# Designs tried in a protein design run: designed miniproteins, single chains, continued (2). Part 17

Each design is a single chain, and the fold is of that chain. pLDDT is the mean over its residues in the fold that is shown.

## One batch from the design tools (miniprotein)

Design m4559
Fold by ESMFold2-Fast:
Structure m4559 (fold): chain A 94 residues (1-94)
Amino acid sequence: SEKELLLRRFLAALGALEAQYQAGALSPREFLERLKAEAVRLFAEYRPKLSPEEAEEVIDEVVNAFRSVGRSLGFPEEEIERLAEELRSELESI
């Protein structure tokens, strides 16, 4: 499905960013900023191909993955939730 393809591409982008971070090429903040940019870019590309229900499922999965990355990088929970809600709002506006 288009939803599954989007999520696979998102996870591939996440994996590439993780590799860059582990190599010392990205700061924790740059990792989150680039992850957000990739999420927005991919969602905008696939949105016309998704049902409203599929779009909401993608937003939920992407935002939850973003929260998990923020926690793994040691960001405070309050900042993670603020950034996650900003990402959700941006995706929902697409």
Scores: mean pLDDT 90

Design m4560
Fold by ESMFold2-Fast:
Structure m4560 (fold): chain A 56 residues (1-56)
Amino acid sequence: LTLPAPPAPEQVDEILAKHREALRAAWPDMSDEELEETLKRARRVIEAHIANAAAA
């Protein structure tokens, strides 16, 4: 399944910062630990996608 081009590695931090703001706005009662765990998982998925695209 081919999605639009993955973000550049330097954009990952910007994307995650935006996502953090959105999660806090939608789920203000979410714990800091749960928020950081969610962002860590998102980072790994994005980085894996970038690596796979670079290898192809």
Scores: mean pLDDT 75

Design m4561
Fold by ESMFold2-Fast:
Structure m4561 (fold): chain A 109 residues (1-109)
Amino acid sequence: SEEAKKLLEELEKEVFRLQFIVNHPDFKTNPELRDAAIEELKRIKDILEEFLKVSKNPEIQKVAKEAIETVDKMIEALEKGDYDTALKLFREFVEKFIELKNLYEKEVK
């Protein structure tokens, strides 16, 4: 749908912003970058929750829910200062995002 496409475009923009923050050389040492990453993750979670409301595809819903769970775990890791776990979870999140995008593209044909 048009709404789902808009949400995916917004999600992609926020994912690229998050990637820029976590790849910053000072990410592990600068608390402002950690806080910025947490705020980006909260925005990403909100977009994914909105996406779940507009998609009726069970496979898309499953992957989006898994992505939300990964986002929640990444926020918890960052709040604890566990940067190694947060970066591992970020890689898992990106894989879920790619899967979600591919499922959507396959559905709309």
Scores: mean pLDDT 87

Design m4562
Fold by ESMFold2-Fast:
Structure m4562 (fold): chain A 73 residues (1-73)
Amino acid sequence: SRELAIEITARAIMATGEVVDEYVANVQAVKAANLSQDDKDRRINELKEEMIERMKEVSRELQEEIKELEKKE
């Protein structure tokens, strides 16, 4: 139903927010670390790629849940 789809989407938005919050906290930790700027830039780029991959996983799970609801309607 439309109502269930909205609730599932809201949960996915919340999960995405948690992934972003973890990324921001990790980036701040890297910036505060006693590392060269090149090492900081490399680590921040790695964290960005990890965040993107985790967001893709949240999106995939959301798509599967919506697809299951459509099958039951």
Scores: mean pLDDT 83

Design m4563
Fold by ESMFold2-Fast:
Structure m4563 (fold): chain A 76 residues (1-76)
Amino acid sequence: MELKFEAETWIALAEIAIYLGRQAVERGELTPEQVELLKKAEEKLNQAIDAFKNGDYETSLKLAKEALELALEALR
């Protein structure tokens, strides 16, 4: 239960960070390097969601954390 809940929580945090990143892209505030980091974050988030749907909560949690870190790096 805890691992599934943690995976859901980190997926939600990554989704929020990516959403904020997309808003920054729409406003033209990101460099090409930051846009590339955001794309990598979105790819990792998709992988995290796929792992979650397959019941692999450990892999999902790891990928969601990686997605969040990439999104936060893009917003620096």
Scores: mean pLDDT 86

Design m4564
Fold by ESMFold2-Fast:
Structure m4564 (fold): chain A 58 residues (1-58)
Amino acid sequence: MIVTEELTVKPEESVEDAVRRAYADAKARGYRVLPSSTVEIAPEGEERKVTLVLEKVE
């Protein structure tokens, strides 16, 4: 089963740190992150979103 999840990166948080946290959480829930995942940066630069495409593992 494939699901799409969005998370908002805090202004002080790095995108890399947010992505690592999301990967760890997905793994703990039995999901893997697919390469279709994207990063969207808002025009004002304050709000950044990461869209993760997750697939259930077994």
Scores: mean pLDDT 70

Design m4565
Fold by ESMFold2-Fast:
Structure m4565 (fold): chain A 69 residues (1-69)
Amino acid sequence: AEAAAYRARAEEAEKKAEELLEKMGITREEFWERLNNHSFEELSEEEREILRQIGLARAYRARAEAAEA
């Protein structure tokens, strides 16, 4: 139950990140290249939200895997 809930949250966060990337007209690879060439303070609010959603998806997946182990 707990692992399934974390996986669902990870998938929702991943979907939100993909929707924001699509709205910006950039790929995930282009987004990471931009992050590597700019400080966090130089990112737009949309780019910061994409990074937040990617981080949440990663964190929830790790928690789901830990709960199943």
Scores: mean pLDDT 78

Design m4566
Fold by ESMFold2-Fast:
Structure m4566 (fold): chain A 74 residues (1-74)
Amino acid sequence: MKPSREELEAETLVALAAMYLSIAKIMYKNGAPKEEIKEVLDKAIELARQARGYFPEEVDALIKEAEKLKKEIE
């Protein structure tokens, strides 16, 4: 089994999206401004969506968690 170049790129995007989501959670816990947290969450969602073709379950889980946090910030 060998991952394709596109699959490796998608895996990197999932990892980056997860990192941005983690940063957003830390920012929220530490009382960072809502607008800054939203920008980080939007970046996580954008990166995750790009990987959906290869990792739909992981991407959908990341987006759901990011959108839940965005709603809590409302």
Scores: mean pLDDT 83

Design m4567
Fold by ESMFold2-Fast:
Structure m4567 (fold): chain A 71 residues (1-71)
Amino acid sequence: DEEERRERVRREQEEAALRGAPRLGEEWLRWARAHDVPDLERAAQEVRDAESVEEFVEAMLRISEILRRLR
């Protein structure tokens, strides 16, 4: 079933994102501190400390929005 396969892939991607979230957050946090971007530092901490996919996605969207404004 294609639907069952899509749901499985989605769950695997969500689990992979959460497993990588602490490392990704730490990398963004270092970059934010090196470039004095306080808004990005807060968003990076949220990525690092994300306990759910919703929290992770929300934090990543904040990073994306901040980067868009920085050019």
Scores: mean pLDDT 78

Design m4568
Fold by ESMFold2-Fast:
Structure m4568 (fold): chain A 65 residues (1-65)
Amino acid sequence: SIREQAEARVAEFKALLPDVIKEVKIEGDKVTITIYRSTPSAELQALATAVDLELLGAEAEVKIV
């Protein structure tokens, strides 16, 4: 399912950057990834994860706090 694929992609991101993710909300096909302010590289990786989720058919949003 889209949810299972989204959870797998988010788990990969968490494994790479465990201290960057503040919160992940998955509501049906909508995924909201909230990250702390971080390096440009970490922020780009979050955006890349969101793009991958959109390509899988999810609606993805990244918030930086």
Scores: mean pLDDT 78

Design m4569
Fold by ESMFold2-Fast:
Structure m4569 (fold): chain A 99 residues (1-99)
Amino acid sequence: SEEDERKKKAMEELPKQIGALEERKRRLEEELEKNKEDEEKVKELEKEIKGLEELLKELEEMKKLLEKEGYSLSEEEIEERKEEGRKEQEELEKLIKKK
């Protein structure tokens, strides 16, 4: 069914999105360490990190709901999809930091 195909696609995309957001959070945490003496920058980075943590929690909950409905990937497939998302996020960050 059309609904079944949408849920299967969502299950494939969720790990990729999670991986990308985890990489973005890691980079913000690195920026936080580099800028820990800049009180305003620390405040901005902490707020953004908290927002990413909330989004990650929501995506993990959606993933769990889909798994309960019978839409699941193997642990290997999940990790491959997360790694794909991490690499895509790293590539995007490299483009943003050019110039």
Scores: mean pLDDT 84

Design m4570
Fold by ESMFold2-Fast:
Structure m4570 (fold): chain A 112 residues (1-112)
Amino acid sequence: MEEEQRYIDALREALKEVFPDVELSEEEIRKAYRFAKENLDVEDPRAVTAVLLVAKAFQKKGIPIKLGTDELVELAERIARGEPLPQSDDPAENEFLEAARKVVELLRKRLE
């Protein structure tokens, strides 16, 4: 319970730093985290939740990311492992990949 709240607060602050003009409520963050934990069989639901919320932030900015849930999960696991990210021919996708990396990195630093 206390660990979940610490994670939600850390992720909210990381998202505010990368997306200062996008409002993501604690409710939206908690919903995404529970979705990742309960519906996705993943080793790192924290990194997966962060990447899902970065995609949502882009959607709220009017820049929809054309990656499916499975692709976002794979991307989150690669970022969590510090693996090289693929390059895309879509500038919006490259901006998304960099934002996702930054949010996951900030989250990791805040949860030291």
Scores: mean pLDDT 80

Design m4571
Fold by ESMFold2-Fast:
Formats: structure tokens, sequence, C-alpha cells
Structure m4571 (fold): chain A 90 residues (1-90)
């Protein structure tokens, strides 16, 4: 799970950087976060941890949707991905 999360994060970041528009960057970032969320959820057994993860991902998606630049999308995605990886390590 941890190795898979890191691979999805790295691939998603590269795709965001190659995106030709802000809208493409947002779509790629949201898709990547959703994929990482599914992987992280599969590694968690506690109901409260799953609820916390779902809330965190929803907030991250909203931040990406409201981003005004590709740089902001990259920053928000990177921060969210790092936190999801840490949550899955527990």
Amino acid sequence: ALEELKKVAEKTLEEIRKAKSLEEAKEIAIKGLNQMSQIALSSLTDRNEKMELNRFVAEAVLKIQNAKSKEEVIKIFKEAAEKLIKMAEK
C-alpha cells in the first residue's frame, strides 16, 4: 500500500506539471487524490480514522477546485498526498 501510494503521488505530480490548462491540472489532481484515498482507506481498520481521512480528502478536493493557478494545485496536491501517506503508515 505505501509503495503504491508513493507511485500514484509521483505519477499524478508529473501529470499535473504537464497539464496544458488549470482545469486539466485540477482534474488530474482530484483523480490522483481519489485514487490515493481508496488505497489509504484499504489500509485502515478504525472507523474514526476512515472518517478523518474522508473529511481530509473532501477538504483537499475543495481547495484544489478553488485554486487559481497550476502552482497552487501542485502545492495543495503535494501537501495532501504527504498527509495521506502518513495516515496510511499508521
Scores: mean pLDDT 83

Design m4572
Fold by ESMFold2-Fast:
Structure m4572 (fold): chain A 68 residues (1-68)
Amino acid sequence: LIGRIAERSPWLARTFELHPPRNEVEAGRLADEYIELAREKFGTTDLTGDSKRVAQLSGLMLVKALEE
């Protein structure tokens, strides 16, 4: 799964290296949520080389998880 994510979104694969999901089902769900949130917030699904925006997305995803 991580290899497939790296092919589509290298920045997302790096995020998962730093913050590993619990299992492959969670990894797939989180990948889709990250991509949709990037599109919604920044108008793009490619954040390669943009560590500031990647950090903002990670923060938003953590807040969303805590609010459940």
Scores: mean pLDDT 69

Design m4573
Fold by ESMFold2-Fast:
Structure m4573 (fold): chain A 93 residues (1-93)
Amino acid sequence: SLKGTLLPYEVTPGQPALLKAVAELEKPADWVAGQFVDRKTGQPVGPAEVRKVSETTYEFSVYVPNEKILDVEAHFVAEVDGKLETVTVSVQP
């Protein structure tokens, strides 16, 4: 199954925060995609950088203005053995 986790982040006044979320799989996927979105509008939040940590772990990162942090969620999609799996991870205070 696909699991999503938001990593701890820091908020500094006047600076965008770096949000990181990890997509984890029990076995290698055919493909993995992720996007950060504004949960109020459904619009993408900034360009996301993707890093493959292992065959089953992917790290997604984005810079977000401080005022938008609590409105951001990460959406992950993976295809495993021809089946689509999705997970959503919300930023919590």
Scores: mean pLDDT 81

Design m4574
Fold by ESMFold2-Fast:
Structure m4574 (fold): chain A 85 residues (1-85)
Amino acid sequence: IGGKLSSLLDPYLKEGKVSQDEVYTLLRFGERVLQLIRDGKGPFGGRMVSESEALDIIREAMLRVASGEMSVEEALREARERLMS
């Protein structure tokens, strides 16, 4: 649905707004969350979250990092808290 998550940050990586390591960290987080949901498990706290809700949270975190509004660590912390709530 709407392109691969892995390609979302490609233009920002090319512009130097994010590093390759930051992209890998964000993608690994997103892949882990989606895999847990697909396996019927709640990510991080056992809460049942829809794949669409999780994708919106992950995309928002990625774009916040790419825009310079948040560090990777801050964005992942907030995303995790939203997924656990």
Scores: mean pLDDT 73

Design m4575
Fold by ESMFold2-Fast:
Structure m4575 (fold): chain A 87 residues (1-87)
Amino acid sequence: MEEREGVLVTPDGRRPRPGDEVLVQVLDEEAGRLLTYPGVVESIEGDTVTVRAGEQIAERPIDEGMGALVRGVGVATGGLARVLFPP
């Protein structure tokens, strides 16, 4: 079931926009691993962010660009992806 959290805001209070450089963190529940991908925001639709991800920078490297679909930025409770600004 789809839950909406209003305006998309990162944990540091910044609002991502198309073209922003971000980190996408994906929780692999089966492996118990957190995978991190650098990416660029392609679009934002309500509480859903589409990110073009580059190669993975943590855990398991991948050599592909992929779009990641993310919801609930700042309230990721595991099991899905979240978007963060790089430190």
Scores: mean pLDDT 52

Design m4576
Fold by ESMFold2-Fast:
Structure m4576 (fold): chain A 97 residues (1-97)
Amino acid sequence: DIDDIIKDLDKAREALIRGEIEKAKKIIDDMLKKYNKTIDEIIEILRKRAEESDELERIRIKMYIEMIEAYKNGTLDPSRAAALVLKEAVDRTIAKK
């Protein structure tokens, strides 16, 4: 169920907000193993859900896609994590106006 995938990604996002980068990476790795899916398959599932979602949920899912892409590329470091968190906060603020 995609809702269970989103819940695992919510936990990864909370780890990034706390600066717990290695914990976020472990949550993503465990999720991929649990659902027996590739990174590209998860990204495709998330893109489809974003098309069916309201604006705030779409912003959150976009952050999850960027987080997973950074994980895939080995670029999910503290600076990238901080940038992802800040970008989501800015996008949410704009969407509420």
Scores: mean pLDDT 86

Design m4577
Fold by ESMFold2-Fast:
Structure m4577 (fold): chain A 76 residues (1-76)
Amino acid sequence: HMMEGRKKLEEIRKRAEKILAEQPDIEELAERLLEVIGKDPEETLALQHVIHQRILAGEEISEELIEKLEKAVLEI
């Protein structure tokens, strides 16, 4: 069980690294998150991690996208 959990965390990190390498804009990341939320938990966590890092780095996000992300995340 613990080994399985570690593999899932590694998979999430690999997905996040791939997303970061693609360097999508923040709006594309937000749209991708809305598509996978509730359907693909590993992709959802990877996208949330990348979006959070981009926000901390000072990336601009529209208020409309912030509201959509808040609603989607709180509905999990």
Scores: mean pLDDT 70

Design m4578
Fold by ESMFold2-Fast:
Structure m4578 (fold): chain A 80 residues (1-80)
Amino acid sequence: MEYELTLTLTLADGSKVTLKLKGTPEEIAEKLKEALIKLGLSEEDATRLAEGLKTMLESGVPAEAAAQMVSKEATELLNK
């Protein structure tokens, strides 16, 4: 199944980054991991969030809810 997700991340300076991800859960997870690493997250945290998103989508969690949960956690990690 193909998904289309929009994640909005708030950086430490108050700026917002919008990530638009489309594809299978696997493709979305890989794209998210790469984007999070470029934004300054550790490989460990980026991998954990990307795999979490993939698992939520594969488990039938609504795409919007999964995106909101991941956006919140990524924002908290980027501000720490």
Scores: mean pLDDT 83

Design m4579
Fold by ESMFold2-Fast:
Structure m4579 (fold): chain A 79 residues (1-79)
Amino acid sequence: SLEEKMEELLERIKELAKQLVPLFEKIEAGQATPAEIEEARRLVAELQRLAEEFVKLARELGLSDEEIEERLEKVLEEA
């Protein structure tokens, strides 16, 4: 269902955000290797793509922009 697809996208977004947290901490500390910076860049691009797909599906399900924003914020806060 579209609802199951939306939940799957949110789970994937959360997992990517969890992977990005330690990479961003290393980057902020000036301890990241060039390979780790490139990995962070790839993960950010994938996160953005999944977020766009989530927004599209959520709008098709009739969620308001406010509800979409709240769900994304909650997922990122839980990461």
Scores: mean pLDDT 85

Design m4580
Fold by ESMFold2-Fast:
Structure m4580 (fold): chain A 79 residues (1-79)
Amino acid sequence: ELETLKEAAEQAARHYLDSGDLRMAAQAYLGLGKIYEKLGEYDKAIESYQTALRYAEQAGDEELVAEAKRGIEEVTKKK
């Protein structure tokens, strides 16, 4: 259920940011971007992917960086 997954991702993002786990925060924001994309909320999806990209870059996780960039490109094509 998308609303429950969104709530879980939001809670996870807050938890990981509070603990300073930028890699896990990036994953949580990637999840939020995917959920917003499925909901058709493309502007919010892009914002979530951009936030994921920022934290992934700070964490030095090139795989998460690539995933966030792909999310931004894919959603932009759907607008």
Scores: mean pLDDT 84

Design m4581
Fold by ESMFold2-Fast:
Structure m4581 (fold): chain A 81 residues (1-81)
Amino acid sequence: SLQELTDQLVEQVRALQKQLAATSDPEERRKIEIEKLQLLKDYILQVQKYLSENDPERFQRMKQSLEAQLQALEEKLKELG
């Protein structure tokens, strides 16, 4: 469900934030930031799939916003490596 996807994201983001707080190494921090951005991208893709299959009207309303968020995340991923 959408709620389960959101709960998984929250837990995974918290784990990455703890890792980020525990390291001062720039390369390790960069790796964690990339993992966080990839996690957010995967979440939005799963939300798009869920909405397209279960709530097509809501999907159409949110499509442009979700696509813009994906583009922004992809641009940040390219910048980091």
Scores: mean pLDDT 87

Design m4582
Fold by ESMFold2-Fast:
Structure m4582 (fold): chain A 74 residues (1-74)
Amino acid sequence: SEAAKALEGFIEALKQAMETLSEAQVAVFGKWAVRELLEAGLISEEEAAELLALLDAGDFQGVIARLRELAKRK
């Protein structure tokens, strides 16, 4: 599905960001990407809120794990 491909793309981009950017920059990138997915209708408001909470906590591994779970269901 388009949603699954977008979520997998976000996972790979987030992994690259974690290796190259500061934690604050990774959070900014992640929040932007979550908003883009929500505006495109590829995730729900509830899914977006959960991902944003993990990003605010600096739990980037939690974001990746949740994105993988969501991709399998889409």
Scores: mean pLDDT 87

Design m4583
Fold by ESMFold2-Fast:
Structure m4583 (fold): chain A 71 residues (1-71)
Amino acid sequence: MEKEIEEAYETYKAKALAAGASEEEAEELGRLVREAIRIYYENGGDAEAGEKASAELLERMKEIVKEIHEK
């Protein structure tokens, strides 16, 4: 779990930077992805429960992605 969470953080941070995100935006996106995955596992891998529990994090991730694309 922890290793998978860390790999997701690093992967999404790198992808955000490649898409033109600032270092701060990329790091925030990576942290949000890491937290969403953690919430998913804390809900026993139930995708529906995990999605509901991480709804605010998913919304924030969408906002950051939109800001990157608007540059």
Scores: mean pLDDT 74

Design m4584
Fold by ESMFold2-Fast:
Structure m4584 (fold): chain A 55 residues (1-55)
Amino acid sequence: SSTREQVIRDASIAVLEAAIDFLDSVIPNMSAERAAQMEADKAALEGELEALKAE
């Protein structure tokens, strides 16, 4: 159902945005090596967010 799919997409977008915001808050407090790994994970989440918004 289109309405259910839109609600699920909107919820997924909100969760991804919250996860990205959380990573932005914690990365500056990490070691350079761990920060680099978390930046890579953040980039993957940003890619998922853009894909969902493109639907």
Scores: mean pLDDT 83

Design m4585
Fold by ESMFold2-Fast:
Structure m4585 (fold): chain A 67 residues (1-67)
Amino acid sequence: ALSAEQRTIAATALRELRALGLPEEVARAIVDAGLAGAPASTLARRLREHGLPEADAEGIARGLSTL
């Protein structure tokens, strides 16, 4: 089960990714990868592949990598 802190981080990241124009299914998959322990470098690469600017991709990936 996810902690309240992990749920808050995941929900915040999902909202930010959707606000930046990622489809909901793609945003969910990236957040789920972060929850599964994917490294920040992998998450940032995936975000860039989906059209996020490098700075946004790196910032969100770092946040998700703390899960």
Scores: mean pLDDT 81

Design m4586
Fold by ESMFold2-Fast:
Structure m4586 (fold): chain A 80 residues (1-80)
Amino acid sequence: MGPLSERELRVEAIELALAVGLAVAEEQGDEEAARLYREALDAIAAEDYAGAAELLEEAYRLTGDPLDRRAAELARELAA
C-alpha cells in the first residue's frame, strides 16, 4: 500500500468526520444535519472544497460539534 500524501490525509480526515456526523444525524433523526453532511460529501467527491467548507460551517452552527468545525477548517485549507 502506498503512503498517503498530506493532502490525501486531509481529505480522509474530512471524509471520516462527515461519515461520523452523518451516522449520528441519521440515528437521531436530524434531517437538516444529515442533508448538510450528504451535500458536503458530494462537494468533497466533486473536489469543491470551498463548498464543502461552507456546508460544514452550517452543520457546525446546527450541531455545535467541534469535529464539524475542524473539518470545515481542513476543507478551507484544501480550497486555498
Scores: mean pLDDT 83

Design m4587
Fold by ESMFold2-Fast:
Structure m4587 (fold): chain A 96 residues (1-96)
Amino acid sequence: AAVGDTVTVTLDNGAVGTGTVTSVSDGVAYAVVDLNFTAGQTGTATVAGSTTPALVGTSGTGEATVAIAVGADGSVVGAAIGGGKSSLPPLPVPPG
């Protein structure tokens, strides 16, 4: 994942949001997606053709922060969704 990549989140309830990666640091890509979300929901996040499970940590509407853990090979290995970076559930952090 790189800055400018499209992120698509699909929740198990059928909600779909899209956004763009705004930053990548320490093996984590961050994006803001237009999505209604509820704490404890699960789903998937897709970026750069790679799909990973996603977990929702907080509830919100219209603006979701997505953090995506990126492996050393550039594949996505986990995603967390919340109303802001401090509201995200823990990610599997790949060794840097």
Scores: mean pLDDT 74

Design m4588
Fold by ESMFold2-Fast:
Structure m4588 (fold): chain A 99 residues (1-99)
Amino acid sequence: SRALYDQAIGLLEDAIEAIRRAKTKEELFEVVDRTIRQLQGLLAQARARGDDATARLLGEVINALRKARAENIDSPVEEMKEKLISLLEELIKRIEAAK
């Protein structure tokens, strides 16, 4: 499922761009929550196709984003931005390696 992986990478790259522009913690949460919803759409497509490997990887990516959101709720905005960008870059590398 290279097409679903490429779409997921594009969503994560767009999220990095939006996070860099964000000025408030609320805007950061909105970017993360939107990205999770979009990835859930790709996960549903993978499941509908019986693509268990892609579904598992997308589920792991979604869970990593949910965890980062929860663990950074009390972090300063700039620290949260750096941690989220680093995580998104790591997740992009994990998806690229699975192609």
Scores: mean pLDDT 90

Design m4589
Fold by ESMFold2-Fast:
Structure m4589 (fold): chain A 68 residues (1-68)
Amino acid sequence: LIRAQEPSDEVIEEAIRILEEEGHTELARRVREMKEQGKSAKEIMDSLSPEERKLVEEALIRAHIRAA
């Protein structure tokens, strides 16, 4: 993440779309479900494996660029 803060809902939704586009459909579904449960991005990231976390972090960076 370019900023060390909680991503906006718009950025999280875009990151989920990027994960789906890249074929990480199951990971995208799990992130969406956790977001719908009211979990923060930090809580979501902490629940993921290191490899899954890296994929979500990369998607969030790309989402932030697309949202700008």
Scores: mean pLDDT 76

Design m4590
Fold by ESMFold2-Fast:
Structure m4590 (fold): chain A 93 residues (1-93)
Amino acid sequence: IAAALAEAARRGLELDEEVLRRMLALMEEEVAELEAMSEAEIEELLASLPSEEEREALKRRRELILELHRAHEEDGGAGMLRLLIERALAEAA
């Protein structure tokens, strides 16, 4: 984690560990909320969206949440933090 933060800073992406920890807490809440939703509820929400663009945006958000959930299952908050740093670095590239 520290090495990834140093690499991000070197590439001009200023990541504050304190901000990232706060984001992790919020994302853990969001993951818990989405875990509580049934597949039927998610399908109904997708069907109710007026545009394909909005449906794709929700699908991408759900995919990210599922990846964060997997990272949390494997390495807890440290896994989620690592995933966020990797995504930030990929976006900066």
Scores: mean pLDDT 66

Design m4591
Fold by ESMFold2-Fast:
Structure m4591 (fold): chain A 108 residues (1-108)
Amino acid sequence: SLKEEIEKLAEEFKKLDEAKLAEIYAQAVEKMMLGENLEEAAKTLLALVSAVSGTIPSEEEVKEAVERLVKEGKELHELFKKGVELEPEYGESLTSQKVAEAVKKVLE
């Protein structure tokens, strides 16, 4: 069950400190940018949200969320690939901006 997989992963994440959760988030976003392991990255991001919110969606909602995150990950990969093609340093700037946006959300 996809819901059981997300629930188990969220329980493991609840045991981790903020620094380790930030590292896991950054790694998942990096995987999406590189177009690698998109489904696993999507599951990781959903489990992180579930751990922070304290709620696990229904099996159907989990499936829809994973499919949506995989689609968003593919779009992020295409954007990253296009940025690197236009200017090699652009990919690094885009990554830094995404990290800055994530930090701002934590401070709000």
Scores: mean pLDDT 72

Design m4592
Fold by ESMFold2-Fast:
Structure m4592 (fold): chain A 89 residues (1-89)
Amino acid sequence: SGGKGSKAMEAILKVIDEQNERLREEGAKLGKDLADAAVSYVGQGGYSTALGLGGQQIFDQGAAQFPELADLIRQAGKDIEATRDKVLK
């Protein structure tokens, strides 16, 4: 979307993509299915959580499978929320 903050979204998408690739490599020992689940999770709720739009239920369920990715998204979400608060002022 061409909304304001798209540059912040692109930055977060890059971080998520790199983390997702890391999960695929680590998941090679466990199986592709686990890595694919991480990709699916990110598409379903990761962006929403990072943008502070919600998705906590989906995030919590996925976090149990991929705690590293979950922590990353939580931190990114907090940073974006802080930025949004500044912009709204």
Scores: mean pLDDT 53

Design m4593
Fold by ESMFold2-Fast:
Structure m4593 (fold): chain A 78 residues (1-78)
Amino acid sequence: MMEEIAEKTEEMALKEAEEKGLEETLERLTKELEEAKKNGEKLLAANPEATEEDRERFEAILEGVERAIEKIKKELEE
């Protein structure tokens, strides 16, 4: 399930890059990823109702975005 979330997130991000442009999507995703890492962990730590599954889903989404960023960067090398 978590791998499916990461894969789906990656696919959606790559589709957006194809539709809106690689450089624009890379800049947006990189900024959103950095903000999510800073704020997401803090919010999860402050929320007593946050479950292990919530943390795994959050990490899977971040992983999917990171995979997409890496692929977009590779595409932009040419």
Scores: mean pLDDT 76

